# Designed miniproteins, single chains, continued (2), part 81

Each design is a single chain, and the fold is of that chain. pLDDT is the mean over its residues in the fold that is shown.

## One batch from the design tools (miniprotein)

Design m6807
Fold by ESMFold2-Fast:
Structure m6807 (fold): chain A 73 residues (1-73)
Amino acid sequence: MSKEELLKKADEIVERAEQIAAASPDPFFADVKLAFILIYRGIAKNLKDVKDIEETVKKIEELARSLEQEVAA
């Protein structure tokens, strides 16, 4: 996967996470999780190595999954 493809994937995850957070019955905790997702997305955009970007995108996926589980509970 290229840097462009990884960053696009991160942007798609962020968009979904924003929608989930907006629908949350507990906006404070959802907003905190979303803030961390946005921070890691920012880090990914500034990384030069594709491997580092891939690892950062995986962290974004893990945070988004955690947010989905917390909102569903």
Scores: mean pLDDT 79

Design m6808
Fold by ESMFold2-Fast:
Structure m6808 (fold): chain A 87 residues (1-87)
Amino acid sequence: SEERRNAERIAREMSRLQREKGVSPERLSAAARLAVLLLRKGKSLEEALRAMREFVNAKSEEEAREIALKAGLDEETAERLAREAFS
């Protein structure tokens, strides 16, 4: 299914980001959740993966929140994911 293919692509991107950036499991998990939520809101896979990459590269919790908001998440969800990424 498309959902299964999208999940595989997100998992592949997580593996790449972990290898290239050395980011924490919490940050990778939050970024993957961002991508899944964007897909569920009707965003394209390309948009979801772009948001995931930007989110992983955020330098602060506030920047991560702004990236999630810009990508299309609501304020409460964006704040929660940003907090999880920087925990």
Scores: mean pLDDT 86

Design m6809
Fold by ESMFold2-Fast:
Structure m6809 (fold): chain A 81 residues (1-81)
Amino acid sequence: SKEWVSDSIDVKPGQTVTVTVTNTLDVPRTFIVQLVDENGAVVATSKPVTLEPGESRDVTLTVHPGAPAGTYKAKIVELEP
């Protein structure tokens, strides 16, 4: 599976974060978005989203209220069929 990592995102506990995912492949693919801390620990995971070639979709994640405030990155993971 291929992965892409976003720019850094400042996160507060319980905050909702929106990430735009674009399928730049020539085929439909299913993606998930994970919000990861500086150590690569996953603090939020989206539901799977299936995108057609060239389609963009906003994916919303809610950070756990007990997660520390800090700088995180969104990791976009391509799921193989």
Scores: mean pLDDT 77

Design m6810
Fold by ESMFold2-Fast:
Structure m6810 (fold): chain A 91 residues (1-91)
Amino acid sequence: MKEETEKAIKEAREAQGQLMGQAGYLLQLAKEDPENREKYTKQAKELNEAGAKTDELIQQSEELAKKGDYEEAKKLAEEGKEIAQKALDSV
């Protein structure tokens, strides 16, 4: 369980990183392409909001893992990854 929980947290962190990177890229496109600025800005905002939710779940997961609650920690990390992945798939 502990190793599976650590893997789930790592995968959630990696998904969060991909989401933040994509949001930054979209904001750069918004600066360079005025015709599509609103579209890219809206997409970046949605990714940033998903990233904030994923970070909250990862923090809760890490605290539960410190307490030995590995099963619940894994569940929250997997939920965070799903939120990030779904947001990435939406853009």
Scores: mean pLDDT 87

Design m6811
Fold by ESMFold2-Fast:
Structure m6811 (fold): chain A 100 residues (1-100)
Amino acid sequence: SAREEVIALLREALALALEGAAANRDNPELSNIFLSVAIGAQEAIDLVEQEAPKEEIIAVLEKLLAFIDEVRPRLPADAAARLDRIAALVREAIEIVERS
């Protein structure tokens, strides 16, 4: 189902964000950026599971993308590449939610 596909994409985004935090544990600024992304992904998962209005789900996902776009230029290439992968998953989730 569309709901299961969105949750799967967001869980993958969450896992990548948590892995990013762990990979950067010796850098509090980078670790905290990835933890903020993880919190945003979890918030979106919770809204989807609660069958929140489509507009609310999209707003949280768009806010997450805006945060990624803001921080990305300041990051090392490996951290930026991980955020690019997360952003791609989030954009795909938005497209599915918009079609539902």
Scores: mean pLDDT 91

Design m6812
Fold by ESMFold2-Fast:
Structure m6812 (fold): chain A 89 residues (1-89)
Amino acid sequence: MEEEIKKLEEEIKKDPNNADAYDRLGDIYEQLKQYEKSVEYYEKAAELYRDTDPQRAALYYIRASYLYFKLGQEEKADEYYKKAVELLK
């Protein structure tokens, strides 16, 4: 786990547009129940996919919405769900 996080952080330092590395970090932090960190990485992945793959970006916003709901931040959860819906129009 720590070794994988370090490797992914090094990948992001070399290529800040590596959406796959942000996605994997989001998954790892979600598994560790560090939801604030997980959301941060999913949001970055969503931003990188927004114009090229809006359906994939929407999935990351849905995931971020779910994690905000788990954090008790219902207003943020609703905001991110609406971001996902807007991308799918």
Scores: mean pLDDT 84

Design m6813
Fold by ESMFold2-Fast:
Structure m6813 (fold): chain A 72 residues (1-72)
Amino acid sequence: AAALAAAEAERAEALELGRELEATATPEEIEEIIERLREIAENGEELNEEEKRYAKGLHGLLHLERERRAAA
């Protein structure tokens, strides 16, 4: 029960951050964030707290887009 509840809470946070990102950022800004995170990952560097927050938001945004397409 605890692991499922924790995973659902994490997903809910990601979805909330994804909605915030979609509401406040342009598609171009989202692409810039994705590119920055990709470069950090490719360099083997650790994400800072802000970058981790953006990564969660992008994960949530991808889930929202996936659900939107599945519902169409």
Scores: mean pLDDT 76

Design m6814
Fold by ESMFold2-Fast:
Structure m6814 (fold): chain A 87 residues (1-87)
Amino acid sequence: EKIELLREALELLNEGMRYVDKGDLKKASELFKRASELAEQAGNTGAAGVLRDAAEMAEKSKKPTRELANLITAAALLIVGDLLELE
């Protein structure tokens, strides 16, 4: 269950990142918010918090920012790290 939730969160994060690259920050924000909810359900509160911050930044931003990219990278590392310990 935890592994499945984290894999789904990572998939949503990767999808959100593609929308950031295409300039669709509102769609990216929705995906990061959903990823945050799944990470929270998995018990990864760190990744959930960073994804929530990424979603808020994407919603407020007109263009992709370096800070948004850094939050996305941090969330991905937290999820991947958790998955590696579970596998």
Scores: mean pLDDT 86

Design m6815
Fold by ESMFold2-Fast:
Structure m6815 (fold): chain A 72 residues (1-72)
Amino acid sequence: DEIEKLTPEERKKYLRERMEQAQRDFLRDRVKEIAEKNGIELTDEQIDELVARLSPNATDEEIEAAVKEIAA
C-alpha cells in the first residue's frame, strides 16, 4: 500500500477507486433528492443499502424504482 510509489497503471487504479467513491457519494445525494421528490422519508440505513445496490451510473428512473421498493 505504497501510494507514493505507484506505477502509472497502479495510480490509474487508485484514481479509479477514488472516482468510484465520489460517484457513490453523488449517488447518495441523488437518492435523497429523488426520495424527497416522491415524498418518501428514508433512514440513513436505507440510503446506505440503496447506494450499495445501485450502479453509480443509475438513471433517475432506476433510483426512483429502488426508493419506492425499499419504502414499501
Scores: mean pLDDT 77

Design m6816
Fold by ESMFold2-Fast:
Structure m6816 (fold): chain A 82 residues (1-82)
Amino acid sequence: SFLSEEEMRALVARDRAALAARGLSDAEVEERLALGVLMVKYGAASLDELIEKLKELGDTALAEKVEAYKERLLAKRAAALA
């Protein structure tokens, strides 16, 4: 079975503290934690694997949201390298 809500919250709290200690903004912390929760819930090791698993399960709306997030992340990385 998936992790309990209590177990998921404990993992999220730990990851939140680690991300905040790195100086990430609240919005960046929220996005990364939401992504982490989805990856744990669906047993995905990467964004691409998460997208494929969501498509296989028929959750195309959530898969498109993760794809949009990935595209924004890649655009930010490309801008940082320019």
Scores: mean pLDDT 75

Design m6817
Fold by ESMFold2-Fast:
Structure m6817 (fold): chain A 98 residues (1-98)
Amino acid sequence: MSIKELVAEAFEATSSVLKKKGYLNAAKEVLKLSQKIKENPNNYTLEDLSTLAYILSNKLKEIGLNDLADLFDELSNALEKNDLETIKKVVEKIQQLK
């Protein structure tokens, strides 16, 4: 599985969590981002994905989803370092939260 697919799956799982908690508009925006990454993966570098994960981490902290925010902060750092093992582990943890 590609790194970009793993990141898209993390965003999709996060959309599900947001929807379950009643953050419908945030859920739609995160799902849209997941779909854009899946549709045009070549438009996103690892640095772009790291930046998106960091932005999402901050937004999740603002709404009190601290555990999910910490996972996206870790994902951002792992993407910046191209640490495939950590990327996979963090995405699996995010998927377990839905």
Scores: mean pLDDT 88

Design m6818
Fold by ESMFold2-Fast:
Structure m6818 (fold): chain A 139 residues (1-139)
Amino acid sequence: SMEEIQKKVTELLKKAAELSKNPDKVVEAARYLIEALDLIEKYNIKLTPEQKKYLREAVKNLAKYTTDPENPELVEAVVRALIHALNFAAKIKDKELLKIVMDGLNRALIFNPEVFYRVSVKHWKDVSEEALKALKEIA
């Protein structure tokens, strides 16, 4: 049911936000965020204020890990999650979320260019037309 999907989205976003505070759980946090965003897109879920709060917290915390040159697997997981968040933020026209995501992706490009290009090339098809337009306006 839609109510069960909404509860699952809240659970996944809350887990992403909580785990994103722990450096040892960043890859798991990124996975939960991607899962939540995929459900939101599949079912066209309109986010509650609580869900938006968890989403922004998770994205903001994960974006900090884009600058770690010594952990490429962690940076790769975070960049993938940020690409999913970019698609969502562009679709809903959330300028604040777009800025946080873009700041994180830009830092990944500067500090971990090889990881950024590898993920971007592998997942370029995951960047929506709305996200590409947002990138052109903000970059």
Scores: mean pLDDT 82

Design m6819
Fold by ESMFold2-Fast:
Structure m6819 (fold): chain A 60 residues (1-60)
Amino acid sequence: AGESSALVKALQQRLKDDGLYFGNIDGIAGETVKTFQKLAGLNVDGIFGPETEAAVKKYL
């Protein structure tokens, strides 16, 4: 969903602060979501679904 871009930007900033992300804060899910899913032990599909969204909100 469109509102997910704000959470993706927040996730990118948090991962960058933690030294786990070195790219731009652009709100593009794709690789950022896959990176987070791998770190969180979720299925790596690159989809910002309900399970990934809940995990991101818990991480933030």
Scores: mean pLDDT 75

Design m6820
Fold by ESMFold2-Fast:
Structure m6820 (fold): chain A 88 residues (1-88)
Amino acid sequence: MSEEEIRELLEALRREVGELLAEYRRNPSRELAEEIAYKRGYLAGKFLPKEEAEKLIAQAREAAAREPELRGQYLALAEGIEKGLKEK
């Protein structure tokens, strides 16, 4: 992809996450929280250095083990980061 295409993709994904966050603030749901976490994870995996992204995956998985009520959100975040890293 060109540098322009990468910038446009990043801006589009950030706008989408912003819209989901606005909806979540109005009508909180587990499914919406998990979708936001996944998309944020995808952005992190795509654009952060590999070492930083891998640390976030480890932290998210540890948090999922410690906070079962938020497990789906933390696992979605980890999955998003892994997807972004793979497509890098």
Scores: mean pLDDT 77

Design m6821
Fold by ESMFold2-Fast:
Structure m6821 (fold): chain A 90 residues (1-90)
Amino acid sequence: SELEEALEEFRRAAAEALEALRRLVEEYPELLEEPAVQEQLAAFDAELRAAGDAIAAATSDAERAEALRRGAEVFRRAARFVEELMREAE
């Protein structure tokens, strides 16, 4: 179903973003002290909270699937940001 596909996309995107963040914390913890990095991570946190609110407020499977896909996109952007940040630190 569309909802099941969206749930799988969300779960995978979240797992990849969390793994990227785990690597950042382990290998480049000093980057987390940079104001620009903190601001960008706070922006992703705000977008994820908004996506979570949309998922909770969804009254149909289609609305919930759309909210989950939006959340997955935020996680993918966060993972990319973290990966690019670590690449630049090399």
Scores: mean pLDDT 89

Design m6822
Fold by ESMFold2-Fast:
Structure m6822 (fold): chain A 79 residues (1-79)
Amino acid sequence: MKGTRVTPRAAIIEIDPSQFKLGDAVTLEAEGKSYKGRISGLAENSIAILFDEPLPDEPFTGTLHIAGKSYDVEISPLK
């Protein structure tokens, strides 16, 4: 699943938003580190997540956990 880091603490993930709600707890597991956040926005075919800590400023892969489901993600920083 594709994601974009739009600010240090915010990412947009290309996923069906109908299965989620604003404020849903998110955990991103990447490179042995755990990033906690919440869904801050829902769009037509994506979700926005605000994280408690800055995400890496380099492309990375990880596992996104939302509402008891897990998704493999590839996140790239916005240019």
Scores: mean pLDDT 85

Design m6823
Fold by ESMFold2-Fast:
Structure m6823 (fold): chain A 68 residues (1-68)
Amino acid sequence: SEEVLEGWETVIRSMSPEGLRANLDYLLSHADGLTPELRGLVEIAREGLDAGLSMEEVLERVREYLRS
């Protein structure tokens, strides 16, 4: 949803790439507590970071995922 995207935009913009990676790793290690939508979002963001994308490029991939 747009509200979920706005929340994630705030999180991504407030964190360093290292901080975001640590938080995504934490969420993936506790994936049984995530909704399928949040799991997919976390996986897309992690894939972007692993591909060497900037924080803004990661945010754009998350936006595309939520609009798909």
Scores: mean pLDDT 76

Design m6824
Fold by ESMFold2-Fast:
Structure m6824 (fold): chain A 99 residues (1-99)
Amino acid sequence: MKEKLKKEIIELTRRLFGDEAAEAVEKYLNEHKPSEEALKLMVEDLKRQLEAYEKAKNSTPEQKEAVERAEKIVRENRDGVIKALVAQLKTVDEEVKKK
């Protein structure tokens, strides 16, 4: 189960934030080895983000413009986005360890 959840997290990250973010997330998962419950929560969070992204991308012209701006920010601030992603995963992992 854990390997399937890890692969799903990596693929969701790749779809949302690109290959470099996916590589950073894979490194975090391999180094910190989160519990199955933490991995499930990470998958749920990323799925919600992807669902919101896909809905916005296929919505009004204003929402499409907002998505294009977000994609540009991700591209131009890749290191910052990766750091934020790793911090998010660490928060989920710590929450599961302490409730």
Scores: mean pLDDT 78

Design m6825
Fold by ESMFold2-Fast:
Structure m6825 (fold): chain A 60 residues (1-60)
Amino acid sequence: SEEIGRLEFLKNLYEIALSTLRWLRERTTDPALVAQLDRDIAETERYIKELNEKIEKLKK
């Protein structure tokens, strides 16, 4: 399915972004930047979860 392919591609992009955000978070000590990175990480994890749920529904 073309839709599944697009969702899987988007999921891969978010997983790369999540890895990058986690890498930055480990190397960041500024409290304001830490708070922003923690928010961005949580939001990215939520998007990946939603994409996984959509992909699984389309496979059924």
Scores: mean pLDDT 88

Design m6826
Fold by ESMFold2-Fast:
Structure m6826 (fold): chain A 90 residues (1-90)
Amino acid sequence: MSLEELLKEVSELAGDVEDYILENGTPEQQELVKKALLLIAKARELYLNGEPEEKVIELILEGLDLLLKALTNPELQAKIEELKKKIEEY
């Protein structure tokens, strides 16, 4: 899997989590999701600017960890854990 494909999967899953937390989450959970989305957006910006892949991956993993902290939904948590494993194996 390419880093571009991983960034696409991360963005799609982050959007699903944002939609879920916007409808069901507390203000604290919404703030964690905002921070996660900013890290993911920064990772994509670094990727587009040709920055080292290690820096892009580090920011993606930090973003996914914040999404995990925001969630109480086991199905969405499982999807994030699966994606995190794919990124760590890259």
Scores: mean pLDDT 83

Design m6827
Fold by ESMFold2-Fast:
Structure m6827 (fold): chain A 75 residues (1-75)
Amino acid sequence: SPFKVFVLEGVPPELQPEVDRLRQELIEELRKLRKEFGIDPKEDIYTLEQDKQEAFVKKVTELAEKFEERLAELR
């Protein structure tokens, strides 16, 4: 996946500003998701009930897949 390439090989300098923008958007979406699940910014997700942990992980996975799709569009 494009995400694995950027994680393992590094980000090409010409794409760095756009990748940084996408990373900031992902960070903001993750902050919104934590707030939605009532997770304090300093708390570990493992303090949640198991069913809520699984729901949170599913949402994080969906955000990661969206991020990978947007990274693919840059190449």
Scores: mean pLDDT 71

Design m6828
Fold by ESMFold2-Fast:
Structure m6828 (fold): chain A 91 residues (1-91)
Amino acid sequence: SAEQRELLERAVELAEEAIRLAREGRNEEAKELILEAERLLEEAFPDDLEVQVTIGVARLLIGVSETLGPPDPELLIRAAELLLERARSYL
């Protein structure tokens, strides 16, 4: 639907911006955009197993990045890339 496409396009934009922010060391801002991209993907496809698995892995990567000392931007980038790839697979 047009609504699902709009949610996916926004999720892509947020995930791409999160990657840029994480590369700049703006990890808190990157995390906020990753969490928003997750919400948009879940809203677009609430019962999609692949979407739920992607969100679960992304959340795990964010959690690990927060527990091992200063946030690891590579883990945030990986989380954002997973969401980006999933969203693009439906466009």
Scores: mean pLDDT 85

Design m6829
Fold by ESMFold2-Fast:
Structure m6829 (fold): chain A 95 residues (1-95)
Amino acid sequence: DEVERLEREAEELRERFYELARELVEKVQKTGDYTEEVKRKFNEAGVLVVEGEELKRKGVELYRSGESREEAIELLREAVRKYKEAVRILEELLK
């Protein structure tokens, strides 16, 4: 089931994001490297996660209502893309 697959992928990416966010906070506390660029990129990643959570919520609601499975899948795919972008930003900051 494509919906169940996308929901699992979104949740795994969300968990990965929060794991990386914790690692970034620890790195900043140890190194003191909390530059304006790091702040800007961390905020950008946070905005992407909020957008992904809203898209996931809407997609799940559409699926549960039975109104449009195709639209639900599209929203969940967009949520996954947002989470992937957020994860990539944090991974880059941790290099």
Scores: mean pLDDT 87

Design m6830
Fold by ESMFold2-Fast:
Structure m6830 (fold): chain A 95 residues (1-95)
Amino acid sequence: SELEKKLEELKKKRNNLIFAVLTGQYDLAKKYGNEIIKLMEEAGFDPELIEKMKEAFDKLVKSKSPLERSRALYEFNKITDEGIKKLEEEVEKEK
C-alpha cells in the first residue's frame, strides 16, 4: 500500500539519521533530518508537529556544542517516532 511504502521510507531515513548521529556525521544527520521533515509533510502530518521538527532542525544546524546538537537530535527523533507510530496505526486500520 502507499501508506506502507511511506512508513518503510520514514523508518529507513530515521535509522539513517540515528546511525549518522552515533558516528558523529552531523552533515549527514542534517541531510537525513531534512528528508524526514519532507516525508512527514508529504504524508500529511500535523503542521504543528512539522513546525516543532523544523525548530529542532534549526537548533541542530546552528548549534556549535555537541551537547546542544545531541539535545536537538533527541527532540527531532522523538517527534519522528510519534509520526512512525501514527503511520503504523493507520496501516493496521486499513487491513
Scores: mean pLDDT 79

Design m6831
Fold by ESMFold2-Fast:
Parts: structure tokens; sequence; C-alpha cells
Structure m6831 (fold): chain A 106 residues (1-106)
């Protein structure tokens, strides 16, 4: 759980900083966590964060992650959330409780 939250927060910071090498590094770590523990490792995350992570993983490795995209996937909402993250507006993208959990794990 701490490794999941730490990796996600580092990913959000890398997106904000447009650090493409770090984005790939943190996505690789998330892919390895899903491979080791299954998709249920993402269950602690709120839906919008989980869906956004799954979308980024799909872009990272579409052959592996396309099947993990949920049937109720809201692509417009996910893209808007990722744009807020890129702008550094984490408090608009995520709840205060979620952001505090991610920051504490960092």
Amino acid sequence: EKELYSTIYKLLLAIKNEDHEKIQEELKKLAELIEKYGESVLDPLPKILRDSILYLLYRYDPDKFESLLPEDFDGEKVLKTLELIKEGKFEKALSKETLEKLEKAY
C-alpha cells in the first residue's frame, strides 16, 4: 500500500514536471505491482485516480493493459483530470484525503 501511494505521487509529480523519463520509470513500477499482486492492488484508489492510472498504463503498454480499462471508463473525465495534474492543480484533480495519503507516502 505505501509503495503504491509513493509510486503514484512520484508519477503525478513527474507529469507536472514533464519529466518523461521519470513518468516511464513510475509507470514501469506500477505495471510490476499489477503483475505481482493483480489489478486489485489498485482497489484502495478512488475511481477517477484508478481510471487515470489504468489509462496511463494503457498508453504505456496497450497490449497488456487495454483489457483492464473499465466498461464505465469516462475518457473525457480522465483526460481533464490528467490535464489538471499536468498543471499542478492536484487539489482540483483529487480529494484532499487522497492527496494527503499520497503525500504522506512520498
Scores: mean pLDDT 83

Design m6832
Fold by ESMFold2-Fast:
Structure m6832 (fold): chain A 61 residues (1-61)
Amino acid sequence: SLEEKLAKEREERRKRFLDIQIKNVEDMLETLRARLAAGDEALRPRIETLENYLKFLKKKK
């Protein structure tokens, strides 16, 4: 049906958007992990929060 076609298009757009968000979070995590390795221990809880968010985004895909 037309409704099924529109639903599929919306889902495909959301999956593409999720791919972009996943890449952005992965890039942020690489930067933050490099800073943590350089001695910024205050970043550890932020990294854990972003890792959980990344898992959430991957589960939605």
Scores: mean pLDDT 84

Design m6833
Fold by ESMFold2-Fast:
Structure m6833 (fold): chain A 98 residues (1-98)
Amino acid sequence: MQGVQLAQQGRLDDALRLASQALQQGDVDSVVSTADVLARRGRLRDAARLYIGAGNVLRDQGDNQQAADMYRRAGDLYRQLGLDDMSQSLYDLSDRLR
């Protein structure tokens, strides 16, 4: 099963590149969908960074509620990585935007 997972991670690198381009274009929905796939396949840090990027775009657009949701999702992933201080900082940022 590990060999199949490694082949899947090769495809995720292409998805990450496309999501980074979508983020620069403000296409939040594509970025979030890609982050969800990356998180499900164990690319937790890459997924968290995409959620933070999506939150930043949403905040700049004035959508503070959706931005708060993105920061909370990134915080959940950092908690899964054992980065509790970074997780708490993202939760605090999320709470300030509500």
Scores: mean pLDDT 79

Design m6834
Fold by ESMFold2-Fast:
Structure m6834 (fold): chain A 96 residues (1-96)
Amino acid sequence: SPERDVIRKMITVQLQLIGAEIDIDLAERSTDPERQRRLLESAQGVLDASSQMIDDIRQQLQQNGLMSPDRQQQIDDLTRRIDALRDRVETLRASV
């Protein structure tokens, strides 16, 4: 069902963002510039994929009349988290 697909995508995004945050934390602690670069590239790829999935979620919710204030808030929270993690990646890439 469209609602089940949205729930699966929401969970996937949350798990992806945990993984990206771990990669960023490991990059911050690494003294190897090549390892830092690979971890930040990995995190960037995950953040890009997560952003696309958020757009898909928004479209599916609108298309199926499932958009609610609570779901909009969840989307906004995930979008802010993606933006914050992207800012961390950009800052660290500039320092490597």
Scores: mean pLDDT 90

Design m6835
Fold by ESMFold2-Fast:
Structure m6835 (fold): chain A 75 residues (1-75)
Amino acid sequence: SMAERRQRIAQLVLEAAKRVKEILSKDLTPQQKKEEVARIQAELEAEVRRIDPRLKVTIDYDLETGTITVRFERL
């Protein structure tokens, strides 16, 4: 059902955001953090596309504050 697909996507987004928070809190260079987050973003986009190909999810982050914002776009 559509509700089951939305719930699955919500779980994927929450797990990805958690992984991004963990990366941002590690003692890594800004470049390493950027590369690790890009991998998480690519994995999230691939999984979401498999469930709902008309939905794009983007995770934005701020290296100075550790703030994470999730954006949802319909394609």
Scores: mean pLDDT 86

Design m6836
Fold by ESMFold2-Fast:
Structure m6836 (fold): chain A 63 residues (1-63)
Amino acid sequence: MRAEVEARIAAYEELAKDPQLKPVGEGGRLFYRAYLDSPEQAREAHREASQRARAAVEAMRAA
């Protein structure tokens, strides 16, 4: 989990180097900066969102 957060921060910093993608990179960086302030709570919320997205995709496939 920590390595995943660090990898995402690094990925967003790389995106921010591209002028076309700078707003996306900065937005993602700010999001994960806040995540580091409360990693346990943000981690749980992030996992819930990811599981919900996967469940929605699987439900659409089953339908």
Scores: mean pLDDT 66

Design m6837
Fold by ESMFold2-Fast:
Structure m6837 (fold): chain A 80 residues (1-80)
Amino acid sequence: DTVARVRRMIDDARAGRPSPSGIIHAIVMIDQGIISPTSDLMRAILNGDVDAVRAIANQNGMSQDRIDIAVAAARIQASR
């Protein structure tokens, strides 16, 4: 079940637990529903640049819940 898998990955990301990077990409893309802006957001997440992730997310008008997920993903990447 894709929904259950995504929810588990979101919960893991919010809890700061390590997750496979490809799964983090899928979480951000699904939650955003945005194709082109996710390229810059994805780069910031892969670099573990929390400040850049927050700035890009705010620029794209993301909800706080989506920003929290993206920030959690970036923190996981920074700890790898």
Scores: mean pLDDT 62

Design m6838
Fold by ESMFold2-Fast:
Structure m6838 (fold): chain A 99 residues (1-99)
Amino acid sequence: DIKKIEEAVKKATLGEEVSEEEQEETIKAVSKLKEEEVEKIAYLAIAEAFGLDKEKIEELIENKDYKEIEILLLKAAAKKLKETDEEAYKAALEEIKKK
């Protein structure tokens, strides 16, 4: 069940298609866990998908430093977007500058 959540989060993070059956199985697995456990699994799966140091993320989770985790994940996501779709990254930056 935890592994199903990890696989679904990794697929979603990388922009891969998560089937309707995998979504149903993931929702069912999530419903059996506490919110804190789901968040920990999600952060570690996203970190692994972006090639981040899982030990560093795990340490931050234990210290309840969720803001630092979010910053690291956002930086990794932005870097991945720049490498895979530089035009989308530039468009996003221009929209942010407009606001």
Scores: mean pLDDT 73

Design m6839
Fold by ESMFold2-Fast:
Structure m6839 (fold): chain A 76 residues (1-76)
Amino acid sequence: EPLPPPTSLENLRARYERTRATLGAEVVDVEEEPGVIKVTMRTADGTLFTSYIDTSKLDVSVEEVKAFYEELLAED
């Protein structure tokens, strides 16, 4: 079994775009915790859900991932 590919910023962007297209999801909050970045999103029907991004699996810095999601917050 090959090692699972690291989570790249491009992969996170693709997942977000798919979630937005499918569920109308928008980023409402971004929090950094030890070992994880918590991204809270709201779907078009008003449902809140939290995505947990494991920082140990990132191919990019935690700061770049946080900046990406915080940019999405600023566009709200």
Scores: mean pLDDT 75

Design m6840
Fold by ESMFold2-Fast:
Structure m6840 (fold): chain A 69 residues (1-69)
Amino acid sequence: AAEERARAREVAEQMLKSGIEALEKGDYKTAAEYFEGASRAYRLAGDTVKAEQSEKLAEEARKKYNEAK
């Protein structure tokens, strides 16, 4: 339903914002988790472009987390 897609988009936008904030703080694990959440929520909202962008951000954050070992 339209209300479900609208809610999913709101959640996705909030998760994307939180992921960016975590990334800027160097919290790559938290950033990756938020970006993964944003990607899933954008897909539920039907926004495949932003879902793909969020997925790429999650991959980048995960790589940075793994490199910090």
Scores: mean pLDDT 83

